Designed miniproteins, single chains, continued (5). Designs and how they scored, part 110

Each design is a single chain, and the fold is of that chain. pLDDT is the mean over its residues in the fold that is shown.

## One batch from the design tools (miniprotein)

Design m19813
Fold by ESMFold2-Fast:
Structure m19813 (fold): chain A 54 residues (1-54)
Amino acid sequence: EEEAYQKGVEAGIEAGKRFGPVRGALIGSHEALKAGATPEQAAQAGRDAAEKVR
């Protein structure tokens, strides 16, 4: 579901800006999974969040 993916990306970006891109990616993936994303979508959300906070 796109909503779960977007939630993960947004959470990861926010965390990444405060705590660094690696932690942002981990938090983004975790939040996407909690919101119902597939494992593949959650992994992508983490990668995209890390890219946005470089």
Scores: mean pLDDT 79

Design m19814
Fold by ESMFold2-Fast:
Structure m19814 (fold): chain A 60 residues (1-60)
Amino acid sequence: SNEKKIEEIEEEIRRLEEEGRKKSEEMMKNGSSYIDLLLYMSDRNEELIQLEMKRNELRR
């Protein structure tokens, strides 16, 4: 069960990374400031950190 949960978390991480990439590209095309990009990426990174922490706990 832990192995399956780890795989699900890894899939969610990949999904968030792809969504973040796409949104960042859209923000750049829309003329968003570098600061706005950093804020968006920071919020996404918080979610990724939470998933990484959950994955690490399951690996123990």
Scores: mean pLDDT 81

Design m19815
Fold by ESMFold2-Fast:
Structure m19815 (fold): chain A 93 residues (1-93)
Amino acid sequence: TATVTVTVNAAAGDGGTLTVEVLGPDGRRVGSATVTVEAGGTATATITLEGAASGAYTVLVLGADGETVVGSATVNVTAGGTATATVTTGEAN
């Protein structure tokens, strides 16, 4: 089991309940969480990845509609380890 801690920095228009998804190196969704953040604020979600292999994982943040990708990041995960990612919404990374 690996753990990913995701810090979400919301742009001024992107507050509310956001969905954080983690995709494995194969592009399959391996974990998700919801986070409530105020517009222009910051919130943190912790996602546990069952059976995760070491590799590069993709973190997607979906807007309050649950469909629109408002931010993304790549994070390197070690099997059984902890990784951190920061995603800023509404802006180019």
Scores: mean pLDDT 78

Design m19816
Fold by ESMFold2-Fast:
Structure m19816 (fold): chain A 84 residues (1-84)
Amino acid sequence: MLSPVAQSIVNIALKSYDEKTKSVDLNITYGGDMVIGPINAKEVAKALKELGVKKINLYSRGGPGSDKSKEATKKILLDSFKKA
């Protein structure tokens, strides 16, 4: 069962879904200043894989939040997506 936060992130990503490439665009920053946490990152990656997504195009916005935290979230998302 997907958490409400992870479900919200999945729904936002699916708005960018391209049926030809089976890809989504995913902002690692949720709600402007919040970097997606590791639990939600794993749930989102698994859910997108189960829905038939083949590629996630990760991006991050400027502003508050460290580059280290953004890179950690990208790594968790991609590793979880690859293992799903």
Scores: mean pLDDT 76

Design m19817
Fold by ESMFold2-Fast:
Structure m19817 (fold): chain A 81 residues (1-81)
Amino acid sequence: MEELEEKKERALELAEKVAELYAEKHKDKLSEEELEEIKKKAIERTKGLLDKALEQEEEVALEIIEKLIEVLEEEIKELEK
């Protein structure tokens, strides 16, 4: 099930990137501890969504994860502005 595993890894990678960019944008407004907490929660939420998707049939799981990747890529584009 290579494709599903690869997409799962991609989604987690993108979620980490979103959290990093968000932290960078707000580093002067929030404490280091607050930024770490936000990053941790964002990653945990993404993991939860992936786990939920993986409970579905392979085709449905792939579709959900692909949609999640699209959303995360869009968030990165917005944060990089």
Scores: mean pLDDT 78

Design m19818
Fold by ESMFold2-Fast:
Structure m19818 (fold): chain A 60 residues (1-60)
Amino acid sequence: DGLTPKQWGMIIRAVIEKKGLSVEEFAKLLGISPATVERIIRGEIKPSEEVKKKIDELLK
């Protein structure tokens, strides 16, 4: 992967919008805290490899 934390934030926003989910609902689906989702959205951190895999499954 060559994606920056900011690019991951853009991807997560797009996924949430496509699924019609709240940040809280999305966090629950990924098995992470809403605070972690917010940090990814802000471009502060990248998702873990396990979370990336779950995001790919949601984009199916």
Scores: mean pLDDT 81

Design m19819
Fold by ESMFold2-Fast:
Structure m19819 (fold): chain A 57 residues (1-57)
Amino acid sequence: SAPAVTGGALGTEGRPALAPAQRARFEELSALATEMMRAGVAPADIGAALNALLAAE
């Protein structure tokens, strides 16, 4: 495993949670979703936006 171009690194396998790099990405997406909810975006639109971001990776 190799670290991404960002400061993140691949985590230790066998943990009961996501790898550190995946967890950081999940936290970013969760923060974005929370901001979109505060902006009054419909849940379906939030889901579509998150899916588009994940597909772009």
Scores: mean pLDDT 67

Design m19820
Fold by ESMFold2-Fast:
Structure m19820 (fold): chain A 87 residues (1-87)
Amino acid sequence: MEEELERLTEEIYRRLKEIVELSEEEALKKVKEMLEELRKRVAEDPSLAPLLEEALGRAVERLAKEAEDAEALLKRIEELLRQAAEA
């Protein structure tokens, strides 16, 4: 469990780290792709839902700790996730 959670956290962290370096339009597209993949994984195995939620949270927290402005980064990620989920 912990080992799988760490693996998923690293996967999501790497994707988010790349996404936050992109323009807003490209970042939104990549976030939508990531969320669609995660949603598909949960649909195939619902037991992954709490692990993916925890992994996403940990990945975002880790990225925020490395950022020069953690608050601005968290707001940007939250807005991207909100826009991606709405579409």
Scores: mean pLDDT 78

Design m19821
Fold by ESMFold2-Fast:
Structure m19821 (fold): chain A 81 residues (1-81)
Amino acid sequence: ATAEVLARLQEDVRNRRSGSYEVDGARGSVTVLGDGNYRLEVSNPAEGVRRLVITHRDGTVSLEYEDEVVGRQSVTTDESS
């Protein structure tokens, strides 16, 4: 279910389209922000993980996730580096 949602979101990113999907309780969306920028959000992607958000903006990739044990975590990297 989650893998299917992620595959659809990845295709929308490649095609620069916004979209939203729900499969077996896993829900995901992609929002195109313009100029190659986008935001992906997936709810309940895996056991122990409640939410994943990936934002690509101006060459920077930010990953936010909510872990059931540790809580909210975030990682930011430059796409070009």
Scores: mean pLDDT 72

Design m19822
Fold by ESMFold2-Fast:
Structure m19822 (fold): chain A 100 residues (1-100)
Amino acid sequence: SEIEEIVEKALEEIRKALEEKASPEELLKIVEETFKKLLELVRKDPSKIEEAKKLLSEFLAEVEELVADNMSKEDYDEFAKRLRELEEKTGEELEKIEKE
């Protein structure tokens, strides 16, 4: 699936970025761009909303697990807070598309 390919590529980018000791801000940018790609895809094909919601949830869980092992507690707490805000915003946008 195109959604699965977007998520898999994003996870590979995050793993590589962590190996290269990227900042939390750089990791959040990868997550944000991934969300934008998923939103554009579901706007073109709303039938993919349920798949996008499921894969987005799984993606976020994997990202949180990956960064927990590779960040200081302070950086992780700030990252997790911003990740949650981004998840809430993207969820709201997905619900708006679903209700169209």
Scores: mean pLDDT 82

Design m19823
Fold by ESMFold2-Fast:
Structure m19823 (fold): chain A 103 residues (1-103)
Amino acid sequence: SREEIERIARLAIELVDYAARLWEANPDDEKARMLADALYLSALGELYLIHRKDPELAIRTVREMIELLRERLAASTHPKVRAWLEKQIRHLEELLREFEEEL
């Protein structure tokens, strides 16, 4: 249902936020970075599922993820965290372009 897909979209955004917060709290912990990567990849998997059902919702979800990560980047001072955030933002911006081109 549309309501279920909207719930999955919200959870995907929450996964991305949680991944960023985990890495920010533990910037020198390799295990924390690996967990942040795994959470981010899980969110991407959900995003592709959303795109198959509701492409416009997927685009809105990617835009919200980008905005969230940009806000975290603006507040971040740790070089490793900043590099990770910049990498994910670039990846999401590329994904957003691909999703918009498929409309």
Scores: mean pLDDT 88

Design m19824
Fold by ESMFold2-Fast:
Structure m19824 (fold): chain A 75 residues (1-75)
Amino acid sequence: SPQDQQQIQRLRTGIDDISQRIDDLRNSDMDPSTKQNRSDNYIGILNYYRNQAISLNDQDLVDRADQNIQDVQDI
């Protein structure tokens, strides 16, 4: 549906935004506890996006969310 297509586009944009934030966090000079708190927040957001992608049957977005979760966990 047009509504599903709009939601897919919003999820794609949201995942791309979080991906950029993960890169910024990895390269930041923040203390380890602050980095951990930010990482936990990003994982929560990515899990939300992953669940939405599952509901929309968009495997590409599920895979992208899973990759970003892995990237956060590697910080």
Scores: mean pLDDT 88

Design m19825
Fold by ESMFold2-Fast:
Structure m19825 (fold): chain A 100 residues (1-100)
Amino acid sequence: SAAAALASAQFEALLGLRVEELFAETDADQVTRVRLRFLDAANVEGSAEGEATPEASSLRATPAANYRFEFVEDASGVRSFAVVSADGRRLNLGGVPLAA
């Protein structure tokens, strides 16, 4: 989608990470599922995969010193998948809103 392409371009521009695959969807049961594959500046492959419900989240990701992945929730209860750099910059990746 255009939103996924824009998120991918911002991810590459801000962190120097090249997105190879980005998938994020929320199903009819309000379960958000994400899958990300990327290459770092040294062309080493990394990934992040997980799911979030209103009650719990589970995330498995390639460890890195300069960024991390998380599920984030805004003040309106909208949950999205994000990357956070070591200096605290946050970029939402394929954010799919959960019903409030």
Scores: mean pLDDT 70

Design m19826
Fold by ESMFold2-Fast:
Structure m19826 (fold): chain A 54 residues (1-54)
Amino acid sequence: DVIKYIEEKQKKGEVVTTTELVDKFNIFSSTAVRYVNLYQQAVKEGKTVKEILG
């Protein structure tokens, strides 16, 4: 699950890139960009990506 991967990276304080999400999960680049943007928003607001999604 992409969300679980991103949350694990967030806990470790690691960056998430569009390329790694495309390669690891075989998703479209447009979808990967959305996840990276959600991750950045979550970090900025002190929330999880799952909370941003609702």
Scores: mean pLDDT 79

Design m19827
Fold by ESMFold2-Fast:
Structure m19827 (fold): chain A 69 residues (1-69)
Amino acid sequence: MSKQEIIDELRRLKRETLAHLEAQGASPEEIAAHRDLFDGLIKLAETSSTEEAQRLLDAARARVEALRR
């Protein structure tokens, strides 16, 4: 996966995760915290190597999976 594909996938996960939290009736504070976390991950991925960006994507995927349980 290219660096750009990793960034695009992180943005997709952000959108889907925030939509899921809103559908579940999460608080505005909880939604804001997750938005800030994803924004931080995206910024970090932009400045990291492709390998590090992939690790950040894998961690984000694991977090999203845990939220669905």
Scores: mean pLDDT 82

Design m19828
Fold by ESMFold2-Fast:
Structure m19828 (fold): chain A 74 residues (1-74)
Amino acid sequence: SLKEEIDRLIKEAQELLKKATELGNPEAVEYAQKALDYARASKIAYDLGNEELAREFIEKAREYIKKAQEILDK
């Protein structure tokens, strides 16, 4: 379900932010934080009944997760 996808995305972004922080990479921390912010925004949009906006924020969160992961993989 969309709710399960959002909950999973928030957990993934939280773990990524923790990892980026532990590795001390400021650029990865910035992107991971943006991912978490968008993931949380998607939950708020979903809870308000705006599934379209929730999907847009999910897409943004995934983009920033990818950016943070690419930095950490170098």
Scores: mean pLDDT 89

Design m19829
Fold by ESMFold2-Fast:
Structure m19829 (fold): chain A 87 residues (1-87)
Amino acid sequence: SAAEKQKLDDEYLKELNRLLSDFLERARTASPAERAALRDETLARITELLRKTLSQVEGMSEEEIEARVAKARAGYDAYLAALEAQL
């Protein structure tokens, strides 16, 4: 239903915002090496969250999920790098 889809979207955005906020908080006081590790950790968590969310979409294949995850990962990697550059 539309309501169930909206709930999934809201839960995804809420969890994504927590991950991004945690990244920024930890990155502010981290060394360059720690920031690199933190970015990799954050990307892995975002990737896992997205896979979990997409697996709940009826009719979506594993191949389609992985393609969407790969595209999103590339975008989030660039986004996290841009956020880090502003610290």
Scores: mean pLDDT 84

Design m19830
Fold by ESMFold2-Fast:
Structure m19830 (fold): chain A 73 residues (1-73)
Amino acid sequence: MQVRTESRKVTAKAGEPVTVTVEAPEDGQLLVRITDPEGNPVAGAVVDAPAGKHTVTLTPLRDGEYTVTATWV
């Protein structure tokens, strides 16, 4: 079983919704984790995904650069 992880950074403002698009290369399960600028987990999702693009929305509690990590199995 091969596991692949992708991370990207998103700049966000407190109270402003940010939509992040992640791509699943094949049918499977997509695990999404979002961390704040200090590395604290603030959001996450588990998606049973067909191959293709999926969106995750975050409304942050504070301004800064958030890290979105997507892992598919």
Scores: mean pLDDT 72

Design m19831
Fold by ESMFold2-Fast:
Structure m19831 (fold): chain A 70 residues (1-70)
Amino acid sequence: EAAERRRKSEEVAREVGRELREIGDAMDIGLEYGAKFQSSEKRREYMAKALKLYVEEGKSLEEIREILEK
C-alpha cells in the first residue's frame, strides 16, 4: 500500500502546486496595482487585498483586476 500512499501524496502535491500558482498570479495582480505608489507598504497592502479577494472571497483573477482598478 506504499504505492497508493505515494499516488495520493503526488495528487495532493499537484493540487497544492496549482493553488500556489493561482495565488502567485493574484499576488502579481496586486503588485502591479500597488506599483503605482512609491511605497513598499502600499505595494504590500495591494498584494494582501488581492490575496484576500482570491483566497477568502473566491474571486477570479479577472474580477480582482476589476476590483483593484475600480
Scores: mean pLDDT 71

Design m19832
Fold by ESMFold2-Fast:
Structure m19832 (fold): chain A 97 residues (1-97)
Amino acid sequence: SEDELRELFDGMIQRIRDKMLELGLSQSVVDRITAALKDIADYGIKNKVSMDKLEQQMIDRVSEILTAANVPRDLQDKVLGVLSMELDIVKDDIESL
């Protein structure tokens, strides 16, 4: 259901938020990434966008925000690694619905 999908993405976004703060990203950058991920997830659920396309849109948007915020490359790689791992978890959870 759409409600189950929203709950899975909300859990993913919260875990990513917590990990970004642990990695030392600024509150403003974390808030921008969190808002962008929520917008992409909400649009994707409503419009039945494929998981592969949602994953690519999330990765591209997060990468863009990190680059615009002048986040160092090594920290960008860590954040994108967390995003990729969390997206794999959501993909597995969706396949179980």
Scores: mean pLDDT 88

Design m19833
Fold by ESMFold2-Fast:
Structure m19833 (fold): chain A 81 residues (1-81)
Amino acid sequence: GAEEATELARRGLELAAEAQRLLDQGRYDEAIRLAQEALRLGREALRLSETVESVTLATGAILAAIGVLYEAGLKLGRPMP
């Protein structure tokens, strides 16, 4: 339901924010791990989304996670989504 999707999306956003913080600290492997988990939660939230709010939050979590993975990929020379 909408509540489940919104909660998963918020958790994804929180993990993406933590991943960005770890990335800023040079903790790239930990940042990648949390960003991948944030992406997973955001994608799950999007599948469960039935409202514009939950779709928006889920999309935000996905984009934030991708941003961290992209930056980490550039720093490490690894291909990331």
Scores: mean pLDDT 82

Design m19834
Fold by ESMFold2-Fast:
Structure m19834 (fold): chain A 119 residues (1-119)
Amino acid sequence: SVKEFIESHSEEEIKELIKELATEIALARLDIAFGRHREGLSQAEADAIYAAFRDRIVADLMSKHKLPEETARILVDAAELAADLGSINAGVAYLYREAGYYEKAEELLSEVDKALLAG
């Protein structure tokens, strides 16, 4: 579970993992955007490439970290949020919230993160 993952890792280890995953997601999205601009990829083709990339990252997390699929998918969701907002702490806060640690999730969010989420 997400809770078991959080309880077995330090906050710094969780931040580093989300940072690594968010970086991979950002680079994949950039590559797809260039493919759309240069090679004329359709939106459907771009969406399919991203879905396949996402599924691979989920499978890698399951294999490498011995995680259930649901937990691996939530980690990818957290990393996507971090990439979308440009905030590792927003992604980490998402994980703490999914595990039921609402106060800890709130503490991780800066005023800038809160404004981006509200907006």
Scores: mean pLDDT 85

Design m19835
Fold by ESMFold2-Fast:
Parts: structure tokens; sequence; C-alpha cells
Structure m19835 (fold): chain A 60 residues (1-60)
């Protein structure tokens, strides 16, 4: 489970690294959704991170 303290005080780059390093694409998307819904990133940043996840785990 994702916790607020996992993302509190992190930069966008650090958040992206944590999301990309999830064990599978499903958990990566769960992390993105949690981060966005809790106001840590903007919608634009969410879409950027989602594309990085897609690049890491699939070819689109």
Amino acid sequence: MIKDEDFKGLTLEQIKEKVVNQPNIFLAYQAISYIYNNGYITEEQMLEIQKEVDKRFSSF
C-alpha cells in the first residue's frame, strides 16, 4: 500500500522514480492514481509519468 510519507517532500523526479520502480504496470498505475488523487502532481504531470511507465513496462 502507498502511504503519504512515501511521497511527502519528494521532487517530481523522485516520485517518477518510485512509480517506474513498481514491480508491475498495474501497481505503477495504482501509484500514479493515488499520487494524482492526493494532489501531489498535476494532471499534465500524471500523463507524463503514465507515458514513462508505458515505456518501461510496454511499448504502448
Scores: mean pLDDT 72

Design m19836
Fold by ESMFold2-Fast:
Order: C-alpha cells, then sequence, then structure tokens
Structure m19836 (fold): chain A 86 residues (1-86)
C-alpha cells in the first residue's frame, strides 16, 4: 500500500541520517555527503507519493530505481561502518 511504501521510505531516511552522523563523527565526509544525497532523493520520492498529481509510468519507474539505489547505498554504508568498527 501507499502507507507501507511511505513507512519503508521513512525508515530508510532515518537509517541514512544515523549513518551520516556516524560517518561525520569518524571524519568520513565523502560517505556522509553520499548519504545526504540519498536522504534528499528519498524525501523527493516521499513528496511525489504524497502529491495529488498522478505519476506517469516513466516517473514511477524512475522513483523505483532511485529507491532501490538509495536502499543499496544505505546497506553498503552499513557494511562499511561495520568493517571500520571491527
Amino acid sequence: SKEERLKEIDELIQRAKELADEFVARGETTFAEVLEQVIKDLEEIKKALNSPEPLTTEQEIDMLLKYFKAKLTVEEAERRLAELRA
């Protein structure tokens, strides 16, 4: 559902924010900047989903690709942070 998609996006934004803060604290500014862009992309997806204007098929596909890219980026950042802690 739309509500489930919005919840997943909110959870991913929160994960990205927590990771960005940890990378900043560690002096890893490049990863923090990448995560800030991920947050912006996810917030734009959230705005589009909450818009009363219908999305075109192309716009929906573009949003799905951005979402999956954001998810993979967060997962890779989590993996990198775990390695830095080990």
Scores: mean pLDDT 85

Design m19837
Fold by ESMFold2-Fast:
Structure m19837 (fold): chain A 84 residues (1-84)
Amino acid sequence: MEELLKKFEEALKKGDLETAKKVLLEILSDPNITDEDLRRVAELIKNSKLKEELFKFLQEVSKNSKDELKRRRASYILQILLTR
């Protein structure tokens, strides 16, 4: 998990939207992910220049993913992002 979070943070710092989306999907698919990890992901997105694009991507995943776990986790991150 730490490696995925680090890779995600690096992609966000570079503004690499394609890599950020790929790593985010890997994070959402990880069976060992905790709610604390998802909160950390949301915080990284909030402080990123890719916030708007990743928000839209998470909305798409939450509605269209065939994996219920990915949909639920994407929805959880979205809830955190919408809560000020």
Scores: mean pLDDT 84

Design m19838
Fold by ESMFold2-Fast:
Structure m19838 (fold): chain A 83 residues (1-83)
Amino acid sequence: EKPVFLEPLSAEQRQALHQFYSDALELIDKMLADGKSLDQIIAEIDKLVAAFKAQHPSFSDVTVAQLRKNLIQIAKYKVKKAS
């Protein structure tokens, strides 16, 4: 919990992480534009994180937990700004 720095990643893992964040942020923005609630956005983040872990099993549970935490914080911030 509360890590400032992610574990060391390969160039391939960093590329996968960049693509994941880009796709997740685009989805969050689209859901906000569609009037989805924070709870609905968090549910979709949980699905994305689970799918990412399944597709990229080389990522540690620590990194995956940090991804989920970061996306939820971003979603909360965006929802607060939209209200």
Scores: mean pLDDT 78

Design m19839
Fold by ESMFold2-Fast:
Structure m19839 (fold): chain A 67 residues (1-67)
Amino acid sequence: SLKDEIVEILKEGGLSEKQATNAANALLALYEQGDWSGVETILELGVKEGSISEEQAERILELLRNA
């Protein structure tokens, strides 16, 4: 599923199962609402805080664009 793919990308960056699942749920909720700016903001914040890499953020955006 799209959620499982996002969780896998986030876990590769060192997030725990719980952290990755919570982040994936938040991203998918924004995506389903059509809030693309919200998706980008969460991912940018994650990169700035060091929770994810820029490459991981790009991979997640690509998955959502192709969904």
Scores: mean pLDDT 85

Design m19840
Fold by ESMFold2-Fast:
Structure m19840 (fold): chain A 58 residues (1-58)
Amino acid sequence: SGVQEAGKAATDDPQKGSLAGYDNYTGEIAEGVGFGAMLGGNLGESADEAAAIAERSA
């Protein structure tokens, strides 16, 4: 995959790579938010607390 990644970086723009990175990035955020839901069970009202927990989990 290393040689193909180097070739893709030269041939394809990082725009396509951004989509793959976005999928991975979203998964990590979802994990932190899920942990916040376990503690409060009220994610909608405690969005600020959920964000703080997600930051600590990262």
Scores: mean pLDDT 50

Design m19841
Fold by ESMFold2-Fast:
Structure m19841 (fold): chain A 69 residues (1-69)
Amino acid sequence: SIEEKLKEAQKKLDEKSRQMMTALRDLEKLIRDKAPQEKIEEAKQKFDQAMEERNKALKEVLKLEEELS
């Protein structure tokens, strides 16, 4: 059902949001600790990827919510 798909999509969004927040905290720590530029760039790339995954999950939730409306 659409309701079951929405529940699964919301769970995935929560998971991807948590991963994004972890990547952000890791990046902020490296910047604060003045880590080598290469490590900061790696953490930025990981954060960008986590944001893209979270945005993809959000789009799926919004699509399913629109179908229920």
Scores: mean pLDDT 87

Design m19842
Fold by ESMFold2-Fast:
Structure m19842 (fold): chain A 112 residues (1-112)
Amino acid sequence: KEEEKKKAEELYKEILEKLKDKKKSLELIEENREAVERLEPRIRELAKRAIEAIENNDKERLEEILKEVLELARKEKEPAAALRLIGLAILIELALKGADKSVILQQLRNIL
């Protein structure tokens, strides 16, 4: 509940600070583009693994994937890329908490 919100708040604060200057804003956009493009194959891999874990009702594997996604988000310095990882983490956490698996699976497939 707190971890994802704090991560997002920290990243938004960093974005706001960089947006004080037009040059820094352009640099942030370019950095985020590269980070998102670099991260895309890994996000797809993690989403596929999460789908398999949910379909197999493998809660332990799903918890392992969640931890891996959160560690990647924590390490990611580019806000847009980190937020994509947080979005994936939220879907996995909702599945673990017993949300409608059909809905979660559809959302995960939309990431692919």
Scores: mean pLDDT 74

Design m19843
Fold by ESMFold2-Fast:
Structure m19843 (fold): chain A 59 residues (1-59)
Amino acid sequence: GDHLDATRAGAAASARGGGDPEAARRAGQYVLEGNHEKAAEAAREGGADEGGVRTAYRS
């Protein structure tokens, strides 16, 4: 579903964007909690652009 897509996009954006390792760690923690929104937000903070994360969440 869309939540799975958002989670995967957040993880990919964090890895590919060369983002902050701490933000990537936080995103992983939120995935373990089942909080897809927070996981995507943490990845965005790490360098994933807002538009990219939002597009993945919406699609």
Scores: mean pLDDT 58

Design m19844
Fold by ESMFold2-Fast:
Structure m19844 (fold): chain A 88 residues (1-88)
Amino acid sequence: MSKYEKIAIEDLEGAAATVAGYRPDKAPAVRQALEGAKKNPEAFYDAARLLNEVAREAVKDGTFEAIGAGVSLAGASATILIQLEKIK
């Protein structure tokens, strides 16, 4: 596993914890994407998409806690994609 893949996995693990705290019902899908990413880099794109979907829902919810989670998840998604581009 490359250094950039390791960083992307660590960011995804942190994001999965954030999803579990905010939307426990969405956490299994994010964990599945994380496990898939360890075997297939294409799963990082699925994970980034899921994180962006939860982030958009959180921002629309409008509570301070939800907005904070949404910003964190959007940032994690962007960082994962940036790291993934470095391994192409």
Scores: mean pLDDT 75

Design m19845
Fold by ESMFold2-Fast:
Structure m19845 (fold): chain A 118 residues (1-118)
Amino acid sequence: SLKEEILELLEEMEKLLEEIRKELEKPEEEIDWEKLKELLKKLKELLKKLEELFDKYLTHSNLSVSEYVAAKLHLIGLNIELELLEEAIEKKDVERAKQYVDHLLSLIESLKKFVEEH
């Protein structure tokens, strides 16, 4: 189902974020910045797929206006935080990158709960 496909994408995004977090927890001199860029690229591709499937999900669901707005705000939040993560990785800002990974994980968990409840 469309719901199951969305949940699978969200789980894959969580796995990529956990891999990014593990890399960022290494001593700064041991951080593989090229690996982080590759993981970020995969994460961006999954987010694009998520947005396409979620737009279909939202247009076919009998959601209230408030539920629709809440879902759209979560997607906007994911896009903003992912752009901030990309900037932090490009600047090699380990502490900011860790912060944005934690925010993204929280947003994905919230979105998973939303999809499971609707």
Scores: mean pLDDT 87

Design m19846
Fold by ESMFold2-Fast:
Parts: C-alpha cells; sequence; structure tokens
Structure m19846 (fold): chain A 110 residues (1-110)
C-alpha cells in the first residue's frame, strides 16, 4: 500500500525535508526526466537527464503543488516532489521495487 511504501521512505524523506527546507519542497528537473519516469524507465537513469555526470547536482530547489499534474502538458510544473526524489534514491539502493516507485510517482502525475 502507499502507506507501507511511505513508511519505508521515512528517513530519506526526512533528510530531504531538512536539506531543502520543508515538506512542500522539491527540485527542478527537465521535461525529459518527467517523461522518462512516466514511461516506466529506470528512475536513476531518468534522473541523470537532469543531473549530468555529478551526483551532487540538485542545483535549484522549488515548491511543488499538491495538485496532480498531467505529464503530457507543456505547462507542467517541473518541480519534482521530495517524496518522488526519496523514492528514486530508495529504488537506486534496492530498498523499494519499481512498482513501489510508480505508486509514489502516480500520486503526483497522470
Amino acid sequence: SLSEILAKLKDEISELQTELGGDDKGVYVTKETLKCLYEGRDPGACLSFSLGLDEKPFLKKCSFTNEKQPINSDKINKCLPIEVLAAIEAYYHGKISKKDFLTIFNQYYY
């Protein structure tokens, strides 16, 4: 369930909330990253389209809306939520499945 997945991510979410300065925060990503994630490709590989070769490059923090967004919109907010970032990191480290990641991602996009 969503609640069980979020419980697995609690430490990653807490660390990102501290780093980015709140629970309404995220990081700016490219439209290519968002489409890649929606298409069900490897989340770590998708994030690389926004991060380049340096694993430290959350260059710009942003605030996201709780409103669920259409992925194919040219007006999509490119702010990726903390919960999705935590899910990408957890998936990359083998803590959650791809199905678990998609359950989190689909809370924010359709």
Scores: mean pLDDT 74

Design m19847
Fold by ESMFold2-Fast:
Structure m19847 (fold): chain A 87 residues (1-87)
Amino acid sequence: MSDDELIATVVLTSAEAVLKLLDQGDVEGARQTVEDTLEVLKTFPESPVREEFIEGLERVLEALDQGDVEKAKEILKELIKKAKEVL
């Protein structure tokens, strides 16, 4: 499996978990999961795929900081779609 496929797998799994936490009203658990995922992604070598997923997850954190849970969910769904396109 390539590093890009491993990155996509991490993002897919994490984004689905974050969506579930947000559906349950667990905003703090969702935030922590995104932060942990960003830390994992930063251990991979730099690539356009890695940078794009990092930017997407940082946008999720920004939406959550603004209290915009619906925007966070929309971005997460876009990340899931993109991860599936890499795999």
Scores: mean pLDDT 86

